# Designed miniproteins, single chains, continued (5), part 96

Each design is a single chain, and the fold is of that chain. pLDDT is the mean over its residues in the fold that is shown.

## One batch from the design tools (miniprotein)

Design m19324
Fold by ESMFold2-Fast:
Structure m19324 (fold): chain A 87 residues (1-87)
Amino acid sequence: AVPSPSELVKELVEAMKGKSINERYEVAVELLERWFKAAVEANDKAAISFVRKLVEHLLREMERDPRVDESILERARELLEEIKAVP
């Protein structure tokens, strides 16, 4: 089951707390990949759209921080392209 939008945001924020910049974003991307897969499997278009908005927001934050590893940035970009490819 895909969590509600408020539960998704809460889980994301909690997962990111107290971590280094790169650990924070790596965990966030991993969590968003998991939620995206669950949303696709459930054929939940609203959940897919919400995950897309979270990935777009996260990617914008990461691109503004020069401390973020390029590998994590590229993983987030690949995830966004996969989400955009869903009909």
Scores: mean pLDDT 82

Design m19325
Fold by ESMFold2-Fast:
Structure m19325 (fold): chain A 81 residues (1-81)
Amino acid sequence: VLTPATAIYYALQAIQAVRKGDLETAVKYAEMAIEAAKKTKDPLARLFAAYGVRKVAEALRDTQPELAEKLYKEADEIVKK
């Protein structure tokens, strides 16, 4: 069972990877944050996971625009629940 802390941890790792320019690692942690956020009922953990995913999507806009759009949609879906 994924805890709220797991979603926050993956979001933080995704943001850190973006800061280092490691977009491949950022995408992996963003996807893990999405999965963890979908399995938690904690609204703050879900909001922070969405924030991290959006930061990864922003970093991908010029290099992988289709993946960026997919990540924006996933982040929006996390906060709608």
Scores: mean pLDDT 83

Design m19326
Fold by ESMFold2-Fast:
Structure m19326 (fold): chain A 100 residues (1-100)
Amino acid sequence: SLPIKTYVKQVGDHRVVIGVIKLSDDEIELLMFIDSPSGSIVVSALVTKVAENEVEAKVTIYAKNPTKEQIELAVNILKEVLEKEEGLKVVKIEVEVVEG
């Protein structure tokens, strides 16, 4: 089984459940479920090591017509988990939105 860490956060009116899965020494998969009064969004990210303690994140947001504020919130929470909880420097983030 893969080593999995789980974080639960309350960010204003948003309940966030985050799973961090170490796939290898150079790859982390991150899954987030964000539940709010405006609806729920699911986020997946593949995080790849590009230098010592430096990573790039490819983020997929699964939501129908997400607002700019919802996208920014998801990216900010992802970055906080990687930088504050995992001790990694995020040097690049690519974001894709997929209607799910």
Scores: mean pLDDT 82

Design m19327
Fold by ESMFold2-Fast:
Structure m19327 (fold): chain A 113 residues (1-113)
Amino acid sequence: SPLPIELEAYRAFVAGDRDKLLEIAKKIGDEIIKNAPSVKDIVEKVLKLLEEETDALSRMVLLNGLIKALELSKQGQSTQKIKDELQKGIDGAQKINDLIQQYDDQYAAALAR
């Protein structure tokens, strides 16, 4: 493909193609691990969360963390900076899901009355 892998990932995301997005995200993860092997565990955690995530906004923040981590790994930035960007994606997705759960719980309680 003549497209940068980051652009392929965003296009798969916009298209709603979850299988294609996961395939591309795994390739991004492999490149991050190749450049910074010590971040393997957190990359695998992000990929698992991206596979399980049903909310598009949560998938977007996870994907943004992976793409930023890839950029930093290609630049030879520290393992800690790479981990911090991956963790921001995880934390952002968790916060979005917590807000969705809070909204759904409030709506269900109102509907039941």
Scores: mean pLDDT 86

Design m19328
Fold by ESMFold2-Fast:
Structure m19328 (fold): chain A 105 residues (1-105)
Amino acid sequence: SMEKKEKVRKLVLEATAEALRIIGDAIQEILEKKKRGEITDEEAELIFQLASAQALLVILQKELEAARIDPDRYTQQDIDDIQARIAQVQARIAALQAQLAAARA
């Protein structure tokens, strides 16, 4: 129980740090490129939306890993909902990548 809680806590912290890094890197890229006039507002929005979706995917994947480590804290419905959200976010990432490629063409 306690060992499982410590593993879950570590996963949450690592996932949060990675998600914040993804968002921070995207914001920095947008600010630097906007300052140089190198991107449109449409491209900036797509970069931010893509980074946000990627950050959410990291959180959801680690939440699914936490559910496997400490299954007593998660119902089957919770696991199914996380898996469905992962699939939806992966589809959104693919769509945003295609939109960003089109905006850059």
Scores: mean pLDDT 89

Design m19329
Fold by ESMFold2-Fast:
Parts: C-alpha cells; sequence; structure tokens
Structure m19329 (fold): chain A 104 residues (1-104)
C-alpha cells in the first residue's frame, strides 16, 4: 500500500531530477493537496516550485497519474529492446484472458 512517506520519497527524486519536464511536474502536482487552488489546466504564473509538504496521497488518484503510471509500465516493457512479441507472450502466456487479448 502507498503511504504518504513512501509516495513523498518516490516523488521528490523524480521532481528534483534534471530530466523533470512539465508532464512529470504536472503529474506529481496533481497528486498534491494544495489549499490554494492549483489548476493544472491553467498556466501557472509566478510559481515554479512544488511544495511536497502539502502532499496528500489519500486524495482521489488523479487521471494524469494513472495515465503516467500506464506510460511508465509501457516504457518498462519496451526498454532495453523489449519486443512486442515478448510483451504479448507475457500477457497471453500467464493467463488465457479474453480481456487481455483484446488489449493487444
Amino acid sequence: AMTPKIFYSTAKPIVDSPYANGFTIGMFAGLLKVEANYDLTKPVVGKSKIDLTKFNPYATIHPLYALMALFSAIDYYTRDGWKFEEFKKEVYGKEDDPKAKKLV
């Protein structure tokens, strides 16, 4: 189970990374409970820093986080030369699930 401490320790290195971009920062900002209305759909003027002390993982999982988690899973399966055929074998080879077959 994800706890505030575990999520904070995971989010901080990613947000602090020199490779952090608008999507990465936006994803983790969407998971923070900020008392000031932080609207991810609007341009943020004057605030470039995220206060991770305002973090609340018990807020409803933001759709952007779910989408980024999906992209992270796809990246994991495609990194280091992972092939689509090997991906299909992992999905089909462990269980003959008609729902899994429909996804590929």
Scores: mean pLDDT 41

Design m19330
Fold by ESMFold2-Fast:
Structure m19330 (fold): chain A 63 residues (1-63)
Amino acid sequence: MPLLSGAEIGALAELLGISDDEVVRLILEHGLEATQRWLRERAREAGISEEEIAAAVERLKAR
């Protein structure tokens, strides 16, 4: 999907060390689409792979 799921957004925030409150603030100020683009770009800059995101999503679901 071109947009991230809520679980993928949560996984990216965890991997990037961003709080849930900060993610909510970004969505309220910039919108969901802009926040998703920003998170993906930050992940790319940090060298986070799509496989690491998928693994983090599975860890979050297993709680």
Scores: mean pLDDT 75

Design m19331
Fold by ESMFold2-Fast:
Structure m19331 (fold): chain A 93 residues (1-93)
Amino acid sequence: MEELKEALYTLAEHHGISREEVEKKAQEYIDKHSLLGLKALVFEKLFLREKPLITKEDFLDFYSALIAYLEKGGTLPEQLKADILAEAERIRA
């Protein structure tokens, strides 16, 4: 879980979003949504997304919702975890 959250912070930083901005937005999601509500938001953004993530605000909302979901004890599909970790390593290399 911590490794996956660190990978998401790395992806956010690659898009010019600070850890502090992500943490603040993730806390807002934690405060406003149940685990099931966060699961719905995350899965809609991942699997039912009609438009690509383009703006810094889109990426901030996406990574913050994912981190909030993980902090509430949510889990992601194994393939998606692998893809996130691989992309973070590619950025660090």
Scores: mean pLDDT 77

Design m19332
Fold by ESMFold2-Fast:
Structure m19332 (fold): chain A 55 residues (1-55)
Amino acid sequence: SEKEEQLRELLKVLSEELGVKNVAKALGISPRALSDYINGKKISKESREKIEKAA
């Protein structure tokens, strides 16, 4: 949970600076999945695993 919160904050900052599309492309997920994750919405298990592995 603490690592997830830190990861969400990091991805939020990166998306604000670099753009959601650029960060999502680097993670191999859709921009929608990244935006939903940052905003605490449910995303697919596959997208969540890609985010967690890339951290």
Scores: mean pLDDT 81

Design m19333
Fold by ESMFold2-Fast:
Structure m19333 (fold): chain A 98 residues (1-98)
Amino acid sequence: PSPEELEVEVARGLVLIAAGINKSIILDKAKTLSREELDKMIEEAEAWLREQVDRAVENLKKLGVSDEKVEAFRKEMEALIDETIAEIRKYVDEVLAS
């Protein structure tokens, strides 16, 4: 891989870890917090994860990664966040229905 491809892979790994940690924390709290507290936690996690993607995109551009690769990375990470948040919301709804 080129140095630019390695930087994209590192950025991808960091977003994956951040999403996984946020998911784990919210899923653990789903049995003890109210719906209102969980909804707020999910909203804050989503906003924070999207901010981390924006920061990663800016950093990759500063490192000279091509606009095409940066845009592909952003679309991939936004899709990952969408899927992660959907999984969290589904689990929370199932737990609160019990």
Scores: mean pLDDT 88

Design m19334
Fold by ESMFold2-Fast:
Structure m19334 (fold): chain A 61 residues (1-61)
Amino acid sequence: SHDELLALIAEDPEAALARLTELALRDPQGVNDLGVLAAIRGDERALALVQEAMRRAEELR
């Protein structure tokens, strides 16, 4: 869930980035929705990680 991913970003950002990158390759809409949620909550760290994961996924396409 989005809440579980946000918790992972806070606890282990390296593991979160790897997981978000894989998710962005399979479900870019889900990762985009998480980014919107992070922006609404003012979670700058989560938003930055989502943006980096989306960038890495785009390079892998």
Scores: mean pLDDT 82

Design m19335
Fold by ESMFold2-Fast:
Structure m19335 (fold): chain A 118 residues (1-118)
Amino acid sequence: SAEVEAARRAAAALDDPDVEVRTEAARALARALDSPDPEVRAVAAEGLLRATTDPDVRTREALLEGLERALASPDVAARELAAGLLGALAAHSRDPALSARAAAAYEAGLAALRAELG
């Protein structure tokens, strides 16, 4: 699948020494969480979990914004993945403001999922 290969290339780009390349890779993978292909979503989630520990706050801020958008997805699987990744970002980030924002988004996403699922 071309989409799976694109997601794998974006995941590989998370290891790039250039912060701009890693930031764009994080944005691309966050968008890929909304893919109807479960293999694309799995590759995206694995890559984004690694991005939660990125040393540059700009990459982690772009990840946070992408995950917040994924919480608005009509696909429950995408929203579940986004919520879990926001929890990981909150736990891994040492920046108080980013950690607090990620934690708040995680709690809101989890509450919305619990209400929808009963």
Scores: mean pLDDT 88

Design m19336
Fold by ESMFold2-Fast:
Structure m19336 (fold): chain A 73 residues (1-73)
Amino acid sequence: MEPSELVLRAAAAYESAIRSPGIWVSGFDQEGNFLGTVRVDDESQVPAAIEELKKRAEKMGVELALVSVLRLE
């Protein structure tokens, strides 16, 4: 998948998040590739969401380099 396509998918995830409440945690690798998004209901669950994204990065043979957290009420 091309980096530009992954960025577009991340943007689409943000559009979906803007329409629903919660905390959306998105991860990217060192090259800017999108690793996924985890939705949680509470700030206390954010560290666990980040650990899930780290595991996804390890599965893909890459490093989790950037985490974006979007909070919506």
Scores: mean pLDDT 73

Design m19337
Fold by ESMFold2-Fast:
Structure m19337 (fold): chain A 97 residues (1-97)
Amino acid sequence: RERDREIAERLAEELRKLAEEEPNPISASILELAADVVLREAERGESAVEAARTALNVARFLYDSELPFLDKEEAEAVEEAMKKAEELIRKAIEEAE
């Protein structure tokens, strides 16, 4: 429980840091929401792995929902941010195992 909470808090902090450094406002918003989802799921007693997977699914859903309204440059920026988020999430899952 304590280890899962610590991993979730670290992942959320890394996602927030990535959002703060992100110049695209859509990407920044998706990353901030992903961080919030990680913490909320951990608060509900979910494992770090489950919290991370839920955050990834929510971020993917938001990205797919926005994609038809983005131009090519915006879509590329959001996709790049998603790849970075996926790497952070993967590392958190590996640490929790």
Scores: mean pLDDT 80

Design m19338
Fold by ESMFold2-Fast:
Structure m19338 (fold): chain A 71 residues (1-71)
Amino acid sequence: MIKVTVIFEDGSTETVEAEDGKEAGEKAAEAAKKAGADIQGLRVEGASPKEALEAGAAAGHENSDRVGAPP
């Protein structure tokens, strides 16, 4: 299990757990969307460098869906 601490732009944090880096990143992006804040950074624990990179990529992809969406 990979543990990801999502750091939001406003300084708040939320922790999510996932089986792989991609799922961790997707959950991190969902947490940011739910909180109404952009992701400032991610702290990934229990993951290989490859899994951490995949988590960051997945979070960035989901965040792109939120950013630029019209009302």
Scores: mean pLDDT 69

Design m19339
Fold by ESMFold2-Fast:
Structure m19339 (fold): chain A 66 residues (1-66)
Amino acid sequence: SALDLLIEIAAHEISELTGVSVEEAKRILREAVASGDVEKAAELLVERLGISRETAEKIARALLSV
């Protein structure tokens, strides 16, 4: 699915930026998507991955718009 492809791409980018494994990033991204809310998804990404809120909001919006 388009969502699975976006999660794969985002997980690899996050892994390169943060040093978190691709598998852990994918798990966290799926948890964020399961929230169904951009603000909650972004907050989860900030807390779990240590990325900026701006980056987290862009990722959350992209994933939840598919």
Scores: mean pLDDT 86

Design m19340
Fold by ESMFold2-Fast:
Structure m19340 (fold): chain A 94 residues (1-94)
Amino acid sequence: SKEEKLKKIDVLATKLLVSLNMAEYYEKQGNKELAKDFRDLALKYFEEIAKLVGASEEEIKRLIDELNSAKNYTEFRRLAQEKILELVKKFLEK
């Protein structure tokens, strides 16, 4: 159901936000390896949310490519938060 999907999205969105903040934090600390690990984890949660809201494989690929074009993890976090909000808003309007 839509309500069950929303509960899953809420859990995944929290995990996404934590991963995005940790990637930015470790980039600022100069720990490139941990920053990359948390970035990869954020991309995984982003993709899972996008699939739950019914985004196509092509749309998900385009969004991930856009996120990966970010120059630093501050922009990566901002873009990911913006795109996920847009996806969830469209899903809620159905």
Scores: mean pLDDT 88

Design m19341
Fold by ESMFold2-Fast:
Structure m19341 (fold): chain A 82 residues (1-82)
Amino acid sequence: SMAAQRQAERDRLRAEIEKLSDEIVKLLNAMKKTPLTPEQRELLEKAIKELSRAVELLRNDGPLDEVRKHIEEAKKLIEELK
């Protein structure tokens, strides 16, 4: 059913959000040993905002394509920090 497909996609997106949240926590812990540049801090802050927007949209049963876009943007920003 379409509802079952939507729920499966929601579960997948939630798992991706949790994984990216863990990556952000690892980056924040790494900052305690080596300070980030101002540019890296801006990328991290943007990644956190994108991920927060994805969480908000998912909780409010928003469009899954918009949730995906925010997750993908957060991924790109996190990869730029590596």
Scores: mean pLDDT 84

Design m19342
Fold by ESMFold2-Fast:
Structure m19342 (fold): chain A 63 residues (1-63)
Amino acid sequence: PALSPEDHKVIADTLEKNKISVQQYRDRVAALAAETGADATALLADLDDYIKKGLTPEQIRKL
């Protein structure tokens, strides 16, 4: 299933608040998922797509 509009707002807020890139956020999510065993497959796929498209936090918020 696709991420919700609420999820997109949380991602955008996290990027802006921490002043990090989508790539840095993706890397943190991947590391946390590896440490905890949490299923982040859908989130990582969406983040990889955002990186490929060069989306800004504002563009992600509007998804």
Scores: mean pLDDT 81

Design m19343
Fold by ESMFold2-Fast:
Structure m19343 (fold): chain A 68 residues (1-68)
Amino acid sequence: MPSPLEQVEALIREAEELVRQGAPREEIFRQIVRTIETLAAHADELSDEQLARLQARIGEVIRRVAEQ
């Protein structure tokens, strides 16, 4: 079974790939929401450093989508 960290990292990689492919904003947004929900569900199981790193990556995806 993948760890909480592995699950969130996989979802972030999928969102990053959708941005690289120029996917529709709605599709990227749905992936971001899923990623945030998964992160929130497992926040207590992640270190502050892991949370900060994951939040920074999610923020970068959101920034790139907002620029479209």
Scores: mean pLDDT 83

Design m19344
Fold by ESMFold2-Fast:
Structure m19344 (fold): chain A 93 residues (1-93)
Amino acid sequence: SNLSLSDEEQIDKIAELAGVTRQQAANAATFLLSGYPELVPEDLLFPVPKAMVEAGLLTPLEIKHVIDLLRKMGREEDAKELEEIAKKNGYKL
């Protein structure tokens, strides 16, 4: 089954799901997929990873890195919500 979205279509989907601009989605997704979640703007560090989890675009390791960063920032509620969303979407963390 060939339902691979183009990179542009994936960015548009992330932007729609996260409720952010296409540029914000593209920049945040690039940092997350490159292993630099700390470079993501703080306001985007929950909505963009959440959208990418719902779209199946993050690995369990990348999700764990975001959850760890959120906890280090004192954002425990966001970290718990992201962990629950990941589990609901079939991820083992």
Scores: mean pLDDT 83

Design m19345
Fold by ESMFold2-Fast:
Structure m19345 (fold): chain A 86 residues (1-86)
Amino acid sequence: MAKAIVTIVAENEEAAKKAAEAAKEAALKVPGVVDVSYTVREENGKYVARVVIRAENEEAAEKAAEAAKEAALKVPGVLKVEYEVL
């Protein structure tokens, strides 16, 4: 089982939540994804969403993280999106 974490930094809570939802929806469309969850927190006057993707294998986790990043970047108010595969 593989895991990916997508970190989204947004200018406000609404943008962070919308980006996290878009990322979750995009990730869930990737074959081999088992579970997607996220948290949104206020950090240093910005909002940070962390999307946790669990997948059957590393290839599915990476593909899902890329799809999630692309979806999140399309949301107005998103400042930065990064991911890591574990």
Scores: mean pLDDT 87

Design m19346
Fold by ESMFold2-Fast:
Structure m19346 (fold): chain A 68 residues (1-68)
Amino acid sequence: SGLADLEALIAEIAPHASAALRAALEAAFTRYRQAVEDPTASDEEIEAAERELLAALLRAQDEVARRA
C-alpha cells in the first residue's frame, strides 16, 4: 500500500537525516496517516498533509545528498 511504501522510504532516509529533519519527517507522516485514516477528514486536509510530507521528504533527501 502507499502508506507502507512511504513508511519504508522514511525508514531508509531517516537514519541519514539530521535529528530535526527526522523529527519533521516523522511528524509529517503521522499527520498524513491520521488524515487518511480519519473518515471526517476533508480532501483538502488530506492533500495538505500529503504536500507537507512530500516537502519534508524532499528536504531530507536534499540534506542527505549534500553530505554524500
Scores: mean pLDDT 82

Design m19347
Fold by ESMFold2-Fast:
Structure m19347 (fold): chain A 99 residues (1-99)
Amino acid sequence: EIAEALRELMELTEEGDKLIFHLTDPRLGPGDVEVTFTPEMNDETARALAELLRALVEQGLTRLSLVHKGKTYSFEVETEEDVLEALRKMVEWLKKEKA
């Protein structure tokens, strides 16, 4: 499910677009993990990112942001269901931007 949403996102993103995972770690403080989309990304990349996202939800993922051509679209997330909904909304946003 999350992997499929990520795969759709990969098909719609352009070179240099980024997915940002915003973390709040009580020990480390706020931190971000950035993933830059590339044309070489495939189903295995989507599955790896889905596993990473599930792990990060357990570790205090608070927000997901998509950066597309200098525009940022962000969602607050707390659960895996929130992550899936955010990714689906990002997919719909990119579809509207491209059409």
Scores: mean pLDDT 77

Design m19348
Fold by ESMFold2-Fast:
Structure m19348 (fold): chain A 65 residues (1-65)
Amino acid sequence: PEAPVVDTRGLKPGESATAVVTEGDTTVTVTALVMSADGRVLKETVTRRNGEVVAHETETLTVEL
């Protein structure tokens, strides 16, 4: 499945939002942690198939809060 979109608007530094999508045997979890007041976010994507982690990606980006 495609990774779900996480809405970080209104979050403050140290706060996080999580979105999950499940299709068949595959679950994709995206967590976005706000690192700074200027919108710096740590985004983590974990893909599980049949309950096992098959992919783990981490990205840092800047968003509007």
Scores: mean pLDDT 80

Design m19349
Fold by ESMFold2-Fast:
Structure m19349 (fold): chain A 93 residues (1-93)
Amino acid sequence: MVEKALEELKKNAELSEELSEAIRKLLEVLEEKGASEDEIRQIVDGFLEELKRIEERVKEDKLERKELEDELVNLLKLLVEQMTGEEVEIKEK
């Protein structure tokens, strides 16, 4: 599921290597915690919609894409934490 979701994201939006890895780890945590394929698909769809908004903003406002991508990763992390009830670390210590 995670690999297919990530391929779909990469087809519809240009993802940095760092962003792709962060998304993959968060989706794997959701899958391990028993999230259904439908729940993962809803999260991926929401993420795609937000990425399209970021692309529009980068084009219109000439904002730095990395800052917007970091905000999106933080929002996804918060969503995963709400769904699992556990704090998720994106970076390995």
Scores: mean pLDDT 67

Design m19350
Fold by ESMFold2-Fast:
Structure m19350 (fold): chain A 86 residues (1-86)
Amino acid sequence: SKEELAELLEELRKLIEEALKKIKDEITQGVIALLIGVAEWFFKKGDLEEAAKLLLKAADIVLKNIDDKELIKKIKRLKKKIEALL
């Protein structure tokens, strides 16, 4: 549902923001922050599919740049749930 997708997108955004604290490369941080910002704009506009695509791209970059196994597990789980709704 649209409500379920919106909830999962907010959960994913929070995990990505948590992961940003663990990424030291400023250029990578900037790219992820830009993707979050554009995703938030689409989310506010009601375009949850485009918001999801952008947050999933941000999640993929995060997963390549962190070593926190529990956070990786949580992000991968949310990613799969979101992809199943698209």
Scores: mean pLDDT 88

Design m19351
Fold by ESMFold2-Fast:
Structure m19351 (fold): chain A 55 residues (1-55)
Amino acid sequence: LPDAETGAKLAAEAAKAGDTDAGVRAILDSGRASGPEGAQRAAEAATEAGKAAGN
């Protein structure tokens, strides 16, 4: 499982391509691997990716 930062980067790529679902999943998965605090940071990154996909 990648770390939260790697997941966030993958999510940004997926969001640009319109694959927000895959991006969010990658962020959450990497957050779990980093522990509870990583999961929270991953959730914030997922929100950012969703906003980018909406614009």
Scores: mean pLDDT 65

Design m19352
Fold by ESMFold2-Fast:
Structure m19352 (fold): chain A 100 residues (1-100)
Amino acid sequence: EIKEKLIEIAKKMREYLKEFLADPTNLDAARKAREYAFELVGLAKEYNLPKEIIDLAQKALEYMAEAIRALRNGDTEKAVEYAKKALEYVDKIIELIKKL
């Protein structure tokens, strides 16, 4: 089911976000979180989910892009701040998808 697939992708994004936050030098975890965020945005648009969910998914993707950019610039503190914001958005997305 579409809803179950979306929740699993969001959970994978959450898993890699938590992995990155546990070890903020783990660029691979940040990249994986971004990959799942990108997939989540694409599927949310394809399945015509409510605009609120699409907007939150897009913001989560943007925060992960900023986290990776900050990490590449050696700003680990800023990367952690952006990743924490992405985690807040992914938790809201999971809640909203469950209510569909």
Scores: mean pLDDT 88

Design m19353
Fold by ESMFold2-Fast:
Structure m19353 (fold): chain A 85 residues (1-85)
Amino acid sequence: MEKEKEEVSKLAGIPLEEIEKAEEILNSPEEKRKKIWEVFKKLAEETLREALEKERAGTLTEEDLAEIVRKLVEAILKAEEEVKK
């Protein structure tokens, strides 16, 4: 698990600490997690749609995957900030 996080951090150019923070957010209590998920879905909708389209077309590159992972982590962090208000 740790090696996978380090590889994702290196690939996406995201600090390991931000990936770990995103994991902690996803492991939040159920009530908080549900609220975060609602906000995350809205923020990540376009990114997920683009990812699926590229995957289906067979055009998903390593560079695209890195960008998608970065955007998803950012969306998780932003969703947590919105729920904290």
Scores: mean pLDDT 74

Design m19354
Fold by ESMFold2-Fast:
Structure m19354 (fold): chain A 65 residues (1-65)
Amino acid sequence: SAMRERLVPVVEEVIRETNAPREHLEELIEQAMAFAESVRDSFPNEETLLAAVRQMLRYELENPL
């Protein structure tokens, strides 16, 4: 999937920045893809969508429920 290929670098960067366990990489990719698919049409372009995904993942890892 083209979306998955674009989201992998975003998830990798968030994991590096938050020092999250690498074992969660695949789970976070799946979460990012689900979020991106749910809000895809709400953003004017893919770049803005990827930025929103990055913010969502960062917030979740820094503020776990």
Scores: mean pLDDT 78

Design m19355
Fold by ESMFold2-Fast:
Structure m19355 (fold): chain A 98 residues (1-98)
Amino acid sequence: DVLDLDGDGYIDKEEFKIIMDLFSELSGVKLTEEQIEELFKLLDKDGDGKIKVSDFLSFLASDEGVDYITKLLKISPEELLPLLEKLFEKLKKIKEEL
């Protein structure tokens, strides 16, 4: 299971790594495991090893989150939304195969 897309679900560390690996592939920028873990820890505010899908999406929609992700991937803010659409489409296909 790669995503609970109903907004009330959680993303664990393993699922988050899969998401970030796909994001790296789609952006053409290789993210290190350390960068992925740093972002996960930033989003995992209670330290339980899970992040809420709603919190992740809110981060990506925030000015701070857009700035963080665009700097991490070395893309413009205008490139982020099409990249996220491709990411979610690919994740949906993986979920359909599981």
Scores: mean pLDDT 72

Design m19356
Fold by ESMFold2-Fast:
Structure m19356 (fold): chain A 64 residues (1-64)
Amino acid sequence: SILDEVQQLFREAHEVMKTATPEQRREILDLLHEINDLLANNAPESEIRKKMAELRKKIREVRE
Protein backbone atom coordinates (compact mmCIF):
# COMPACT_ATOMS: atom_id res chain seq x y z
CA SER A 1 0.00 0.00 0.00
CA ILE A 2 1.07 3.63 -0.32
CA LEU A 3 1.15 3.92 3.48
CA ASP A 4 3.73 1.10 3.67
CA GLU A 5 5.80 2.85 0.97
CA VAL A 6 5.60 6.14 2.91
CA GLN A 7 6.66 4.39 6.15
CA GLN A 8 9.70 2.80 4.44
CA LEU A 9 10.68 6.11 2.81
CA PHE A 10 10.35 7.99 6.14
CA ARG A 11 12.65 5.43 7.81
CA GLU A 12 15.23 5.95 5.03
CA ALA A 13 14.89 9.76 5.36
CA HIS A 14 15.52 9.59 9.14
CA GLU A 15 18.64 7.44 8.63
CA VAL A 16 20.03 9.86 6.01
CA MET A 17 19.37 12.86 8.30
CA LYS A 18 21.94 11.48 10.78
CA THR A 19 24.74 12.45 8.33
CA ALA A 20 23.04 15.37 6.53
CA THR A 21 23.99 19.04 6.88
CA PRO A 22 21.58 21.28 8.88
CA GLU A 23 20.28 22.73 5.59
CA GLN A 24 19.68 19.26 4.08
CA ARG A 25 17.99 18.11 7.32
CA ARG A 26 15.60 21.10 7.19
CA GLU A 27 14.74 20.38 3.53
CA ILE A 28 14.04 16.70 4.33
CA LEU A 29 11.91 17.65 7.37
CA ASP A 30 9.90 20.08 5.20
CA LEU A 31 9.21 17.29 2.68
CA LEU A 32 8.22 14.87 5.48
CA HIS A 33 5.76 17.50 6.78
CA GLU A 34 4.34 18.10 3.27
CA ILE A 35 3.76 14.35 2.74
CA ASN A 36 2.08 14.06 6.18
CA ASP A 37 -0.17 17.04 5.33
CA LEU A 38 -1.14 15.44 1.99
CA LEU A 39 -1.99 12.17 3.78
CA ALA A 40 -4.00 13.99 6.50
CA ASN A 41 -6.01 15.83 3.80
CA ASN A 42 -6.66 12.64 1.76
CA ALA A 43 -4.83 14.09 -1.25
CA PRO A 44 -4.79 12.06 -4.50
CA GLU A 45 -2.18 9.25 -4.57
CA SER A 46 -0.54 10.97 -7.57
CA GLU A 47 0.22 14.09 -5.46
CA ILE A 48 1.59 11.97 -2.60
CA ARG A 49 3.78 9.99 -5.05
CA LYS A 50 5.08 13.24 -6.55
CA LYS A 51 6.22 14.48 -3.11
CA MET A 52 7.68 11.03 -2.34
CA ALA A 53 9.75 11.31 -5.55
CA GLU A 54 11.04 14.74 -4.41
CA LEU A 55 12.03 13.22 -1.05
CA ARG A 56 13.78 10.27 -2.77
CA LYS A 57 15.75 12.74 -4.91
CA LYS A 58 16.83 14.70 -1.80
CA ILE A 59 17.90 11.46 -0.05
CA ARG A 60 20.05 10.55 -3.09
CA GLU A 61 21.66 14.04 -3.09
CA VAL A 62 22.60 13.65 0.59
CA ARG A 63 24.14 10.19 -0.04
CA GLU A 64 26.19 11.36 -3.06
Scores: mean pLDDT 87

Design m19357
Fold by ESMFold2-Fast:
Formats: sequence, structure tokens, C-alpha cells
Structure m19357 (fold): chain A 75 residues (1-75)
Amino acid sequence: TQQLLEDAKSARYNKELIREQGDALVERYLAEGKASTPAKAEELRAQAKRVSDAVAAGEATFTAIEDKLLAQAEA
């Protein structure tokens, strides 16, 4: 069905969007860390890791949604 294919495209778009935004945020935290005290740099690296993990979890979720919608469209 057309709607399922459009919803699958939306899931893919959201997956790409969170990766781009998450990667930009990770780069920002790591850049700030380079100019910070060692303690602050460690906190910013930990925050960057949490963002990276959240992005990976989000990508897995949207991949599952896309796969489910594509399977339903072919049924």
C-alpha cells in the first residue's frame, strides 16, 4: 500500500536525521572537551558517549519500524 511505503520512508528519514544531529552534538561535546579542564573534558566525553548510544538505539528502533512497514506493504 502507498501509505505503508510513505511511512517506511519517514522512518528512514528520521533515522538519518537523528544520526546527523547526534553526530554533530558528539563533535560539539568533544571539541568543547579539548579546550576544557581534564575533569570537564571527561564529563563531556561521557555525555558524547551517552548521545552516541542514544543515536544507535534510535537507529535500531527506526530500522525495525521500516522493516515492519515494508513487510506489511509486501503482504
Scores: mean pLDDT 84

Design m19358
Fold by ESMFold2-Fast:
Structure m19358 (fold): chain A 64 residues (1-64)
Amino acid sequence: ATAALRAELYAAIDAGDPERVEELMRQLGFDEETARLIAELVRSGDRETAKNMADARLAQLAAA
């Protein structure tokens, strides 16, 4: 189930851990461009935007 990986992704974003965020995004099937953008937001401390982008992409992946 992907729910556990999603929970870990949000926890990693909240912790400000871009390395862990990238690892989890790869496991969830994120493309490299989106993973890079979200990791950059985590590095800059913009956790709210990072979560919003992750949620939008996860919704698209679930709908495909």
Scores: mean pLDDT 80

